# Designed miniproteins, single chains, continued (4), part 76

Each design is a single chain, and the fold is of that chain. pLDDT is the mean over its residues in the fold that is shown.

## One batch from the design tools (miniprotein)

Design m14793
Fold by ESMFold2-Fast:
Structure m14793 (fold): chain A 81 residues (1-81)
Amino acid sequence: SAKEEAEKLIKEGEEAEKKGNYREAGEAYERAGKIYRELKDYEKAIEAYNKAAEAYEKAGDFMKAAEVSVKILEIAVERVL
C-alpha cells in the first residue's frame, strides 16, 4: 500500500543518512513526504519533509532544501485555514 511504501522510504532515508549518503536520504524522505501528503497524513508529511530538508542541507543542496521547506509551509497553511 501507499502507507507501506512511505514507511519503507523513511527507513531507506534513515539507512542512507547513517551511511552519510545525504542526497539519497533527502530524496527518500521527500518521496515519503509526498506520499503522506497524498494520504492527507499531514503530520507525517511535515516530519518527512523536515528530514528531507535537513538531509539536503547536509548534502549541500540548498536549493532542494528550500523547495522542500516551501512544501512544509504549504501544508502548514492548508491545515490552519
Scores: mean pLDDT 88

Design m14794
Fold by ESMFold2-Fast:
Structure m14794 (fold): chain A 98 residues (1-98)
Amino acid sequence: MDELLAKLDELIDQLKNATSPEEIINLTREIMKLADKLPLDQRIEVLERAIDALNERIEQSTDEDVRMAAASSLVALATYLVADANKAGKRDELIERA
């Protein structure tokens, strides 16, 4: 688990410094793939950090293609995060019933 978190931290740092559309898309896909192996709580935290990195790319980049790639990647991560948050809510509801 610690090795996965360390790899994800490196990928998120690379995403913050990414200057090409292809790099942004590839880094985002790899982050999502590795995050899927994490426990739900850790996965949510990682996805939130990746979303913050993509928001910085949209804000700081003057390249339209880079901004578009970052925006598309943000939507994909946000969709995945919403699904994970819904799973967490269902877990809490089950605990209250027990």
Scores: mean pLDDT 78

Design m14795
Fold by ESMFold2-Fast:
Structure m14795 (fold): chain A 92 residues (1-92)
Amino acid sequence: GSRAAGLLIDTIRQLQALGADVEVSLEGDAVVVRVSGLTPEGKELLRQTARQLESLGLSVELRIEGDSAVLRVTGLSVTGQTAVVLEAIGLR
């Protein structure tokens, strides 16, 4: 189902609520979420999200550097990819 996309969308919203800046791009079949202005709470949220997405059968790569992070997710449906991108740009 759309559980993975929904989890990623909720994570983006929570990161934005914590004051982080979030950019999303598509790289082939991967959704790449780039985050800046991360708090320690935001970093832990990203780690939890990565673990949950992996538990749902997705391939996940999380890289954290200072107050920035990159989360790369493969295995989302085309509909799921579109939903995450639209959320990041504020459209639905």
Scores: mean pLDDT 82

Design m14796
Fold by ESMFold2-Fast:
Structure m14796 (fold): chain A 75 residues (1-75)
Amino acid sequence: SRREVLNATALAAAETILGTLTEEELEALLSVLSPEERKILEEAVKEAEKLAKEKKLSKEEAFEEGKKLAEELVE
């Protein structure tokens, strides 16, 4: 569902910004998504990696940016 891909994408992006996304968590998030939804999550992770290089964010800021990325990429 749109809610599932939004939540998974936001979480993956936020955890990527924080540097806390594990391989096990990423695999679990991808396993419940369709191939098209996986591409959305992967793009969010790429954008999150760029953001993490630009500035240090708090946990709260990382989750807000993750949510923003998810909403931008999930139509």
Scores: mean pLDDT 81

Design m14797
Fold by ESMFold2-Fast:
Structure m14797 (fold): chain A 60 residues (1-60)
Amino acid sequence: SITDMIVKALEDEAEKLKESNPEIAELIRKKIPEIRKASLKEQGEMAEELNLEILELAEK
């Protein structure tokens, strides 16, 4: 499902960041259950917001 694809993408990002930025990885892991409970529209918005936050933090 689309939900599973979104969750997998977030899990992959958390795995990549768990050693360099464990706090960000934990934030992503905390959001996964919320995304699973949300509607598809909300899930897309939440995932996009998380990606933007990660991108901004990775730039520093």
Scores: mean pLDDT 74

Design m14798
Fold by ESMFold2-Fast:
Structure m14798 (fold): chain A 55 residues (1-55)
Amino acid sequence: AADDARVREELLALARRMVPEDLASLAAMEAATTLDELLALYGEVAERYNRELVS
């Protein structure tokens, strides 16, 4: 998608489905004021999740 609003909504929806109990991370993503901030937060959550899966 090209528009920032669309990407923001999609990332938030995806995160809510992937980590529904991670309320702190979801709240941080919802509080993000820019798409760049949102992408950085999502990337950190995904990186941590992958690290834990691979031990």
Scores: mean pLDDT 74

Design m14800
Fold by ESMFold2-Fast:
Structure m14800 (fold): chain A 82 residues (1-82)
Amino acid sequence: EELFFEGVKALAKGDYEKAIELFEEFLKKNPDSPLAPWAYTYLGQAYYELGEKEKALAYYEKALELDPENEFAQLNLEELKK
């Protein structure tokens, strides 16, 4: 949980590379967490902000694979297709 919230704070500050490291470490330690779909969504957001559109797409798709009703991941995936 701490890694997840530190990742959210890094993302909010625009520290996208740090956010990626924190969310990847969170998912490595907590792969079955209820927060895993959100961690994948935020990884997608961070990669998008770094210009890595293909990685962003893959992570949003992974988030929706785990939680198909995640509206945040759905909206971000649609924006990327524009």
Scores: mean pLDDT 82

Design m14801
Fold by ESMFold2-Fast:
Structure m14801 (fold): chain A 55 residues (1-55)
Amino acid sequence: SKSPEMQALNEIAALAQQYRAGKLTRAQVRARLAERGFSPAQQALAEALIDALAA
């Protein structure tokens, strides 16, 4: 559905912004993704997307 997808996108965007600003390390980004209940596969995809958004 749109709502869970939009929430996931907003969370990823917020993490990317904080990572780009130097407020979060890669390890902290992983911790935040795990706290949000993303699976290991989803975490790997989210990290790749965060890197792309932070570039």
Scores: mean pLDDT 77

Design m14802
Fold by ESMFold2-Fast:
Structure m14802 (fold): chain A 107 residues (1-107)
Amino acid sequence: MAEPVELTPAQALFLSAVRLLNPDADPEELIAFAKELESMSDEERKKKIVEYLQKLGVPKEVAEEIANTILEAERRSREALKAGDVRGYTQAVAEAGARITELLRKA
C-alpha cells in the first residue's frame, strides 16, 4: 500500500539540507536514513548527520552546526506540540531551514 510518508521536522530539514547539496539525491534513501536516526540518542544522531554531510563535501564545522540546528529544531518543535503551540512549531522549523540555507551558502 502506498501511504504518504509522514516526516518529522528534523527529517524534513535533513532532507532539504541534503537536496541543497545534491539535487539528484533519492528522497526515499534520505527518508530511510532519517528514520533510522529516530531511534538513536541525540549524540549518535548528530554524529551520523555530520558524517553524511561530510561525505557530500561539507566542512566538519559547518556539518556540526547543521546537525545542531536540526536537533534543536526537533527539540523546539516537540516542546511546541506538547504545549499546543502551532506558531512555535512552524517558527522553529522555519528558523532552522533559514539557518541551514545560510550555513550551506558559506560552505
Scores: mean pLDDT 76

Design m14803
Fold by ESMFold2-Fast:
Structure m14803 (fold): chain A 79 residues (1-79)
Amino acid sequence: GKEEAVKELEKAAEEYKKKGLLAAAKILRDMAEAVRKSKGEPDAEEVIKLAKEAAEAAANADIESMTKYGAELYKLLKE
């Protein structure tokens, strides 16, 4: 559910923060907040997957993949 998705994303954000990868950590924290504030039931498994892949892309400075995953996350959370 939403609560489990938020916890998973927050935990991943803390791990990236401990590694000094602040951009990746921020992506995961922002997505956790977006899931918490979302109306309806977003696909929590897909949101977690895409958020983690966006964070990994940011950690690797892969701007193209980060932009792609960010757009997909926005679409899932808008509805």
Scores: mean pLDDT 77

Design m14804
Fold by ESMFold2-Fast:
Structure m14804 (fold): chain A 70 residues (1-70)
Amino acid sequence: SERERLLARAEEADRRAREAWEAGDLEAAIEALREAARVFRELAELGLEVAEEAARRAEALARRLEELRA
């Protein structure tokens, strides 16, 4: 199903963000967080309201990491 596919993509993006953070790769972590935010927005459009907040938090964290990188 679409929802199951998007949940799997969100899990993969989260895993990539953690791996990038552990490797010290801030740019890769930021990109993975932005991908997670996009996937969470798609889940919210399918009726998962909690995904909207998850998308906002992922975007906020990505912005924070961009500030630390600059």
Scores: mean pLDDT 83

Design m14805
Fold by ESMFold2-Fast:
Structure m14805 (fold): chain A 61 residues (1-61)
Amino acid sequence: MKGEIAVAKEDFEAKNPLDLTLKKGDRVEIIKEVNEEWWLVKNLKTGEIGLVPKSVLEVIS
């Protein structure tokens, strides 16, 4: 999944240095599905890139 947009359904707090902290309502670009549970995304507001659980995201495009 490349260039698709998703919205955070809930807050997510980073636990590891490669994780990205998100607030509910943040929009992200999906860069890569790393595995079945984790996506590499870019926060469209901050430009930060990191790993988030796909379960906290809703794809909108």
Scores: mean pLDDT 81

Design m14806
Fold by ESMFold2-Fast:
Structure m14806 (fold): chain A 65 residues (1-65)
Amino acid sequence: SAEEYFEKGKALEAEGRLEEAAEYYEKAIKLDPNYAEAWANLGRVYARLGKLAEAAEYLAKAAEL
């Protein structure tokens, strides 16, 4: 489920495995495009990776939901 992918993403992010965390947040969003918290967490992970433009877009998407 989207929630299971989201929880896996959170676990990976806590381990500092940021690229893998992003993949699982993307999987959650693919199953539930209205998952605002998954969009917000994806944006946060992209910011931590230094990808600030992509981070801003994902955070804006979360704010629209």
Scores: mean pLDDT 88

Design m14807
Fold by ESMFold2-Fast:
Structure m14807 (fold): chain A 61 residues (1-61)
Amino acid sequence: MEKAAKAAAEAAAKGGGAGAAGSYHRSQIFDLGGNAEEAEKAAEAGAGPAAGRASRQLMSL
């Protein structure tokens, strides 16, 4: 899971602008057909704003 944490941190930096779009896409893809693979990709990119902020502040400590 350490790799996933690193990927999440990287996605947070990239999701700064695409966070909202990624979040929306994640919900749409999951609802449309339950594409876990695509949903995970979108979530990874879309986790930026919310998850990234919380994570960054915690790390900034």
Scores: mean pLDDT 51

Design m14808
Fold by ESMFold2-Fast:
Structure m14808 (fold): chain A 65 residues (1-65)
Amino acid sequence: MEIELEANIAMVEMAASAEGFKIVRKEGNKIYVAAPDGKPEEVKENIERLKEIAKKEGIELEIIE
């Protein structure tokens, strides 16, 4: 689990960055991201997708503003 955690974090981080989210900080299995402005529909859909990915990977995703 611990070794997989690093890979899972990297995957969630890459997915978030690819969709324009800014990685604010990482703490253990928790990732803090800031959503991009100006794309409310896509941002909401991408937040839901990221939450699903994070849940599947055992990562706790926190959206901040």
Scores: mean pLDDT 73

Design m14809
Fold by ESMFold2-Fast:
Structure m14809 (fold): chain A 59 residues (1-59)
Amino acid sequence: KLEDIAKTLSYMLNIPLSTAKELAERYLSGEATRRQIADELGLPQSVVSRAFDVALKQV
């Protein structure tokens, strides 16, 4: 499940798979919110939130 989430995030956000795995793990453990991840990546929260919604539906 984590691998599939990470692959979707990597594709949708155009980031390395290793970075996507780290972000997915932090989000699923409650260590980071979608807003914090958006701020770290310099992307709109709406874009990051949509990517997570798609990733979580696929798994």
Scores: mean pLDDT 80

Design m14810
Fold by ESMFold2-Fast:
Structure m14810 (fold): chain A 55 residues (1-55)
Amino acid sequence: SDAEEAARGGREAARAAGLDEETQERMGKGSAQLVTEGGFSAEQAIAMARRLAEA
């Protein structure tokens, strides 16, 4: 599902940025919520996660 794809992408974005496992899980959950509650596509949610991880 788009939510599962967003969760995986959010976790990977945080991992690539060198963030800890707890932050990786939060980024994944937040990305999935953007899809399920915010009406975002998986691509849009993952792009947001990448920007937040690099901030």
Scores: mean pLDDT 84

Design m14811
Fold by ESMFold2-Fast:
Structure m14811 (fold): chain A 84 residues (1-84)
Amino acid sequence: ALAAAVAAVDRSVAVNAVSEALMETAGLDPDTAFRAAQALVDGALAGKSETELVRAIMEAGGVDESKAREALRAATARLEELTK
């Protein structure tokens, strides 16, 4: 899960990895992706649900729910690779 992967790495590492995933998957610009990544990392650490995290991506990037879910999965996968 995103929360477990975030907890296993340094916050700055998690934010950078999530930001890259949002740029690649949801097509967010670097500034928007970085702000969204901070919100997602902090939200995951605070125990927010997958639905709340998907909504945060939708609001930050102006993307639909399907793209936001795809971006969240990509971010989670990228973080899990860093914890190996």
Scores: mean pLDDT 79

Design m14812
Fold by ESMFold2-Fast:
Structure m14812 (fold): chain A 100 residues (1-100)
Amino acid sequence: SLFDELLARMDSPEVQRARKIVLEASKKLDEVEFASPEARQKVANLLTAAAIAATIGDLPLASEYLREAAKVMEEAGDTEGAKILKQAADEVERLSREAQ
């Protein structure tokens, strides 16, 4: 069933690791002082989307959301936050290639 396939994906080591990568990036960003409240809200929404995508096993989509969040941080002038998100996106993208 589609439900059993979804559960199998959610229990895969690659999906569990991708979710941990997104959560760890989020925790690191909690320690970063955002220059823009608007940038903070956009990044929070994108990280939520990335976590959901990772949880359902859509690792390419999770990586795309992390890269979009990195662009938001870069445009806001936060190079440290952008680097954290770019690193997370690269790791999730690598896991995506290994899982497919």
Scores: mean pLDDT 82

Design m14813
Fold by ESMFold2-Fast:
Structure m14813 (fold): chain A 62 residues (1-62)
Amino acid sequence: MTDKEKLLRLIGEILSLIGEIEDLRARLKTVTDPEEAARLQAEIAALEAQREELMAEMKSLP
């Protein structure tokens, strides 16, 4: 796999994660159950961590 192919894949994965995070944040605004809200916040945090790891990997590419 070329570095260009790796970069495009990482960009796609990062954009997908951003979209998922935004969807979960929108859902969090409508949820009324504190326990469900806590689970959504934890899921958002996990996805944000994954995004940060992918961004770091992307920045390490030539």
Scores: mean pLDDT 82

Design m14814
Fold by ESMFold2-Fast:
Structure m14814 (fold): chain A 65 residues (1-65)
Amino acid sequence: ASVETATKIASVGLGIEAGVKVTFKEVDGKLHVTIEGKSEKAREVAKRIEALGKETGVIASVEVV
């Protein structure tokens, strides 16, 4: 869906700006997001992606590894 695509693009952009790696898997039209790097920047990116997911409903999980 267009909302799912926009959410992916926004999530990748947040990762690039923060210098962290963002990866995702799609299951049944929902995104499972993984952010690589146990750092303050990775946690901030996770919070922003979680907020985006709450607004759009297309994110099932966000994890920092």
Scores: mean pLDDT 76

Design m14815
Fold by ESMFold2-Fast:
Structure m14815 (fold): chain A 84 residues (1-84)
Amino acid sequence: SEEEARKKVIEEIEKLVEEIEKYLSEEQVKKLREVVEKLIKTGSLTQLIEFLHELGYALAQLEMGANPEEVVEELLKKAEELLK
């Protein structure tokens, strides 16, 4: 069902966010969590899937040594675009 698909996508988003948080400051974690909470509450299944892909890309960049501030700013920008 769509509800089951939504639940699975949210579970995967939470896992990726937990991994990403390991690279971030407390302030960056707060900003990311606020955006994630808004998307989970208001986003469609399609928007959540798109955000899941953006989180996966962000984690890959961080694992390759990308600047965490730049990665977080790009994630916040992508999330705002999805909430339009």
Scores: mean pLDDT 86

Design m14816
Fold by ESMFold2-Fast:
Formats: sequence, structure tokens, C-alpha cells
Structure m14816 (fold): chain A 55 residues (1-55)
Amino acid sequence: SKEKMHKRLEELKKLAEELNDKETAEKLQEALERDISLEEYRKISYEAIKRLLEL
């Protein structure tokens, strides 16, 4: 499951970079560099999705 979380954060980071959202990309990079909890992953991924997508 950690590998799947890492892959999803990488995908969100690429999307943030494509949309020129440097702040979101930096937060996602920080999450990728540390061993985050499932709860922290959910929070970070939700905030990224909310900002980058119309959801």
C-alpha cells in the first residue's frame, strides 16, 4: 500500500507541475521524501485534488 500511495503522490505532483502550482508540488514532494501515515496521506492527497481538480 505504501508503494501505491507513493505512486499516487507522484502523479499528483506531476499534475501540479503541469498546472504551474508550485506550492502544491512542493507539499507533495515533501510528502514523498518522508514516511507519512495513511491519515496524513489522505489529508495531503485530498487537499491536492481539491486544489488541482474541480472537485
Scores: mean pLDDT 79

Design m14817
Fold by ESMFold2-Fast:
Structure m14817 (fold): chain A 65 residues (1-65)
Amino acid sequence: EKEKLVEEFYELAKEVAKLAKELGLPAMSDEEIEALKEEVSKLPLEKQKEAVKHARALKEKLKKL
C-alpha cells in the first residue's frame, strides 16, 4: 500500500529527472531524489497520492516539450 506509492513516486521522479536532463533543463540529482523518496515515505497515504499525482503531471508536461 504505502510501499507501492513510494516506489511509484520514486520511479516517476527518476523519469522526470531523466526527461529534464534530455531537454537541457535543471534536474534533481540522484541524491536529491533519494532524499525526497525518504520524505515521501514518512507522509500519510493521501499526501503520498498527492506527491505521485504531482510527479505524473510534471512528467506529462516534460513529454510535451
Scores: mean pLDDT 79

Design m14818
Fold by ESMFold2-Fast:
Structure m14818 (fold): chain A 80 residues (1-80)
Amino acid sequence: SHMHEEVRERVLEEVERFADELLADPSLTPEQAYQKAFAYAVELVERAAREYGLSPEERRRLLLEVSRVIQEKIDAREAA
């Protein structure tokens, strides 16, 4: 649905922003940044699922997508 597509895009944008913030913090290792970003992403996905009525499949798919975004940012930082 349009609502679920907007929720997905917003969640992905928030996770990306938070991951970028954590990776910019020189006091955090990449592993610590990953752990914090992933914990935030899980909580955000679960809150969105409750608030907007995401199906278990939509929730699972969104969690996989946010995990991929976080991993790609960690990989990019480590490659730099």
Scores: mean pLDDT 83

Design m14819
Fold by ESMFold2-Fast:
Structure m14819 (fold): chain A 66 residues (1-66)
Amino acid sequence: MKTKTFKYAEVEGAGPSPEAQAALDKAVEDFKKEIGKPVEIKEERRPLATAPSGRTVYLVTVTVTA
């Protein structure tokens, strides 16, 4: 199976930023076009850092498998 991994950061309480979500959606769509098949998407989150505001910054890892 072919697998592709994407990573982005998001801030707690804000949800995924619209920009990060749009970039991820585009990357997944481009990968679907490359593979030509339905893909399976798995998302994992882990604390990465603390923003100056005191909110937690998460590293989101998205694994796309075909």
Scores: mean pLDDT 73

Design m14820
Fold by ESMFold2-Fast:
Structure m14820 (fold): chain A 103 residues (1-103)
Amino acid sequence: ADAIAEEVRAEFRRLRGEDTPSAVDEMLADLYAALAEKGVDPETLARFRELAIRFVRDGDPEALKEFYRLALKALTGEDVSDLPFDEILERALALAEEWRARR
């Protein structure tokens, strides 16, 4: 899990041209690692990686929203499609922090 999270963070640093990832980039990397650790299939993980890259590279907020929504559904089984983005973000942050504290 640590190796996967660091690989994703390194890719985000490359895409942004920055040495330190943002809090959002850290959260995306942590959630991606959590999905991989939970045994989500490689095809689904590739979709999550594409969404994260699209947000980091292009600044696409819809890619970020879809990433959080799908990650919450995959990790918790909860459908959050009807929730406002700020509530989705808070739930995603809590999951990322829980996963990081667990390792």
Scores: mean pLDDT 72

Design m14821
Fold by ESMFold2-Fast:
Structure m14821 (fold): chain A 60 residues (1-60)
Amino acid sequence: MSPLQQREKELVERAENGELEREWEERLPELEERVPEFVEFLRMVEEISLEVAKEVLAKL
């Protein structure tokens, strides 16, 4: 299995438990205040998967 596939499975499990959504919602308001352009960009690029968005957030 690829590293990407393993991370996707982990994110799916966390999404099923609601942890992923909770963590995402907690970080979004803070990012929107600090880097509104970045949050706007993520919203405009609808093709960006949740996994990719989470990885980008982790780098901030």
Scores: mean pLDDT 62

Design m14822
Fold by ESMFold2-Fast:
Structure m14822 (fold): chain A 61 residues (1-61)
Amino acid sequence: VERIVLALENAGPLSAKELAEKGNLSLSTVRRYLKKAVEEGLVEKRRVGKTTLYSVSEKGR
């Protein structure tokens, strides 16, 4: 979880696929971590067109 949050904080809004590539993780693992982080309020989920982007929330910092 922390590794994904750090990547989002440093690189700005990223898709789950971009996080998987950057972290050398499977897409399934990244999706599970993102779901948990969003539920805990650490990460925000935003849809931009057809792509879903994730960013660190102000409340999660």
Scores: mean pLDDT 75

Design m14823
Fold by ESMFold2-Fast:
Structure m14823 (fold): chain A 65 residues (1-65)
Amino acid sequence: SELAERGLKAGKDLFEQGKYRLAVIAYEAAIKADPNNKEAYRLLSEAYRKLGKFDQAEIYEKKAE
């Protein structure tokens, strides 16, 4: 889960900079490292919403539950 934690931190930093596409990549890497990390799915959903990809956002929001 250390790799997942690093991916989440990197993704959050990118998201705060408005780099939503790069944040998606970082969050996807975090999910690959730890598929049970609910926070990663929630953050990925938020990043997709910022990109206007609402269908993708809903899919990952549901996975975060």
Scores: mean pLDDT 86

Design m14824
Fold by ESMFold2-Fast:
Structure m14824 (fold): chain A 70 residues (1-70)
Amino acid sequence: MSMEELLQRLHQTIVDGDREKLRALGLSDEEIDAIAGKTSRELDNEGQVALLKAAKSVVEDPEAAEKALS
């Protein structure tokens, strides 16, 4: 899977509010609460930090991210 496809899956997982997949990416329950089920326009500062952490996790370990987001 390409990095573009993984980042698109991350975006969809956030919008869908799939808490289990977000937890598998290494996010805490508090970080998941900040982003789950939200569009980019709904993210506050805490949500933006959590999104960047999730994106960094995907970029640094794409194989683990592919398994988490599947």
Scores: mean pLDDT 81

Design m14825
Fold by ESMFold2-Fast:
Structure m14825 (fold): chain A 58 residues (1-58)
Amino acid sequence: SMAEKLKEEAKRLQKEADYTILAAQYALRRGDRETAAELRKEAEKLRKEAKEIEEELK
């Protein structure tokens, strides 16, 4: 069903957000504060999108 595909999509977005946060941490350790901030914003956007999909499926 479409609902099952959307649940899988939400899980993929959550996983992508987790990897993006790790990338932000690596950038910060290298002194790339601007890149780290951009990656943090991207991760937050991905997490919010995943949450909205999960909320809509109820």
Scores: mean pLDDT 86

Design m14826
Fold by ESMFold2-Fast:
Structure m14826 (fold): chain A 70 residues (1-70)
Amino acid sequence: MLKAINLAIAGALLGIGAWATLKFTGDVEEAIRDAEEGIRLAREAEERGSPLGELALRTAEEALEEARKA
């Protein structure tokens, strides 16, 4: 469980980082890359049974959607 929890936290942090990159720098390509990496880590966390994986995935997916709209 520890590795799955760490992956979920990393995924959520990358999603938040992507949102911050988009809002403060306007770098859409970097925000998209960070959000996609966040989604990858969050999905791996879900596959490993993390209870936080779904929340992390949602956070990263919302960041990706916002970046793609910019």
Scores: mean pLDDT 78

Design m14827
Fold by ESMFold2-Fast:
Structure m14827 (fold): chain A 99 residues (1-99)
Amino acid sequence: MELSAATLTEGEPVLLKEGDIGLLVTYSNEVLSGTASNIAAGARVELLDKDGNVVGSGVVDEGGAFRIDVPGIKSGEYTLVITDPVRGTITAKLTVVLK
C-alpha cells in the first residue's frame, strides 16, 4: 500500500493517508516523529534514501507513536517504509526540505 506523498519542512506536521491508514509525521532536529492510525503496535518504520539505504528506523508503540533518529539527514527524496505484520508493507514518498 502507498500513502499520499508529502514534503517535510522543519517543525511542520504532515498527514500521509490512504483509506483508513494515516501517518502524522513531523521532522525536527534530525528526528522524524509521528503517530500511525490503523497500524499494528510493533510495526517497523524505516526511512530509506533514494538508493534504498536505511538512514533511520523505529517501531510503532502501543499508542501508535513512533520515532526515527536520522542524524546527518540532508534535503532530498526519501521513502518511508512501514512493515506491519497484519497489513504488510506500507510506503510513503517524502521530500525533506532543510533550511
Scores: mean pLDDT 82

Design m14828
Fold by ESMFold2-Fast:
Parts: sequence; structure tokens; C-alpha cells
Structure m14828 (fold): chain A 60 residues (1-60)
Amino acid sequence: MYRFEIEFPSEELAKKVAEKLRKEYPEVKVSVEGNTLIIETDLPVEKAIGLTLRVIGESL
């Protein structure tokens, strides 16, 4: 299992991205602490980062 953290410019954006990730990729464990998104997954880290960046782009 891999864990990585992504800091966003706002807590609102972090929550929006977390909600979309939970909806589209329920196998990914997602939590939010302030403006930081915490992702825990068994996916390869590069793939997990890639899908997260895609969801971020779709959220802007």
C-alpha cells in the first residue's frame, strides 16, 4: 500500500477532489486534513498520482 499527500491552495478544492476520487475510484482510500489530500492505495504510485492529477484538472 502506498501513501502520498498533496497540498492544495484551498481546503474547498481538496474536498472537491477527494469527493470526485471517492466517487470514481472507490478502491482508493482518500482523506482530507485542512488543505491536504491524503491518498492510500495499492495502485503503483505513478498511476495513483496520474489519476489524481486528472481529477484535479477536471475539478478546475
Scores: mean pLDDT 78

Design m14829
Fold by ESMFold2-Fast:
Structure m14829 (fold): chain A 65 residues (1-65)
Amino acid sequence: ETPEEYRKKGLEAYKSGNYKEAGDYFEKAARVTGDPELFRLAADYYEKSGDTEKAEQYRKRAEEA
């Protein structure tokens, strides 16, 4: 799947309130592209899902990328 497809699926999951799934899709897009902003989006959605540990992990990746 392309990063654009992951981003679209992540946005659809976010709009449906599936924050963990949104985080997973944006994380996949970020890993393919290396885009720090996509790691930040993944972190934000993981935080909204209650996964604070993953949120901190990917926020740090965004800052160091």
Scores: mean pLDDT 81

Design m14830
Fold by ESMFold2-Fast:
Structure m14830 (fold): chain A 60 residues (1-60)
Amino acid sequence: SKEEAEEYYKKGLEAFEKGDYQEAVRNFTKAYHLYLENGDLEKAGEALRMAAEAAQKLVE
């Protein structure tokens, strides 16, 4: 559901703020798939971008 997608996105943001970048990637990626399933392409793109930013933090 859209509410489930929003929950995972918020969990991703919380993990990102705490420096838990692996958890942030997992939650943003889950949100991305859920937003796609709900047809919310704008939010899906935002979640995918946030997952990429979190992944970048793991390699720098």
Scores: mean pLDDT 87

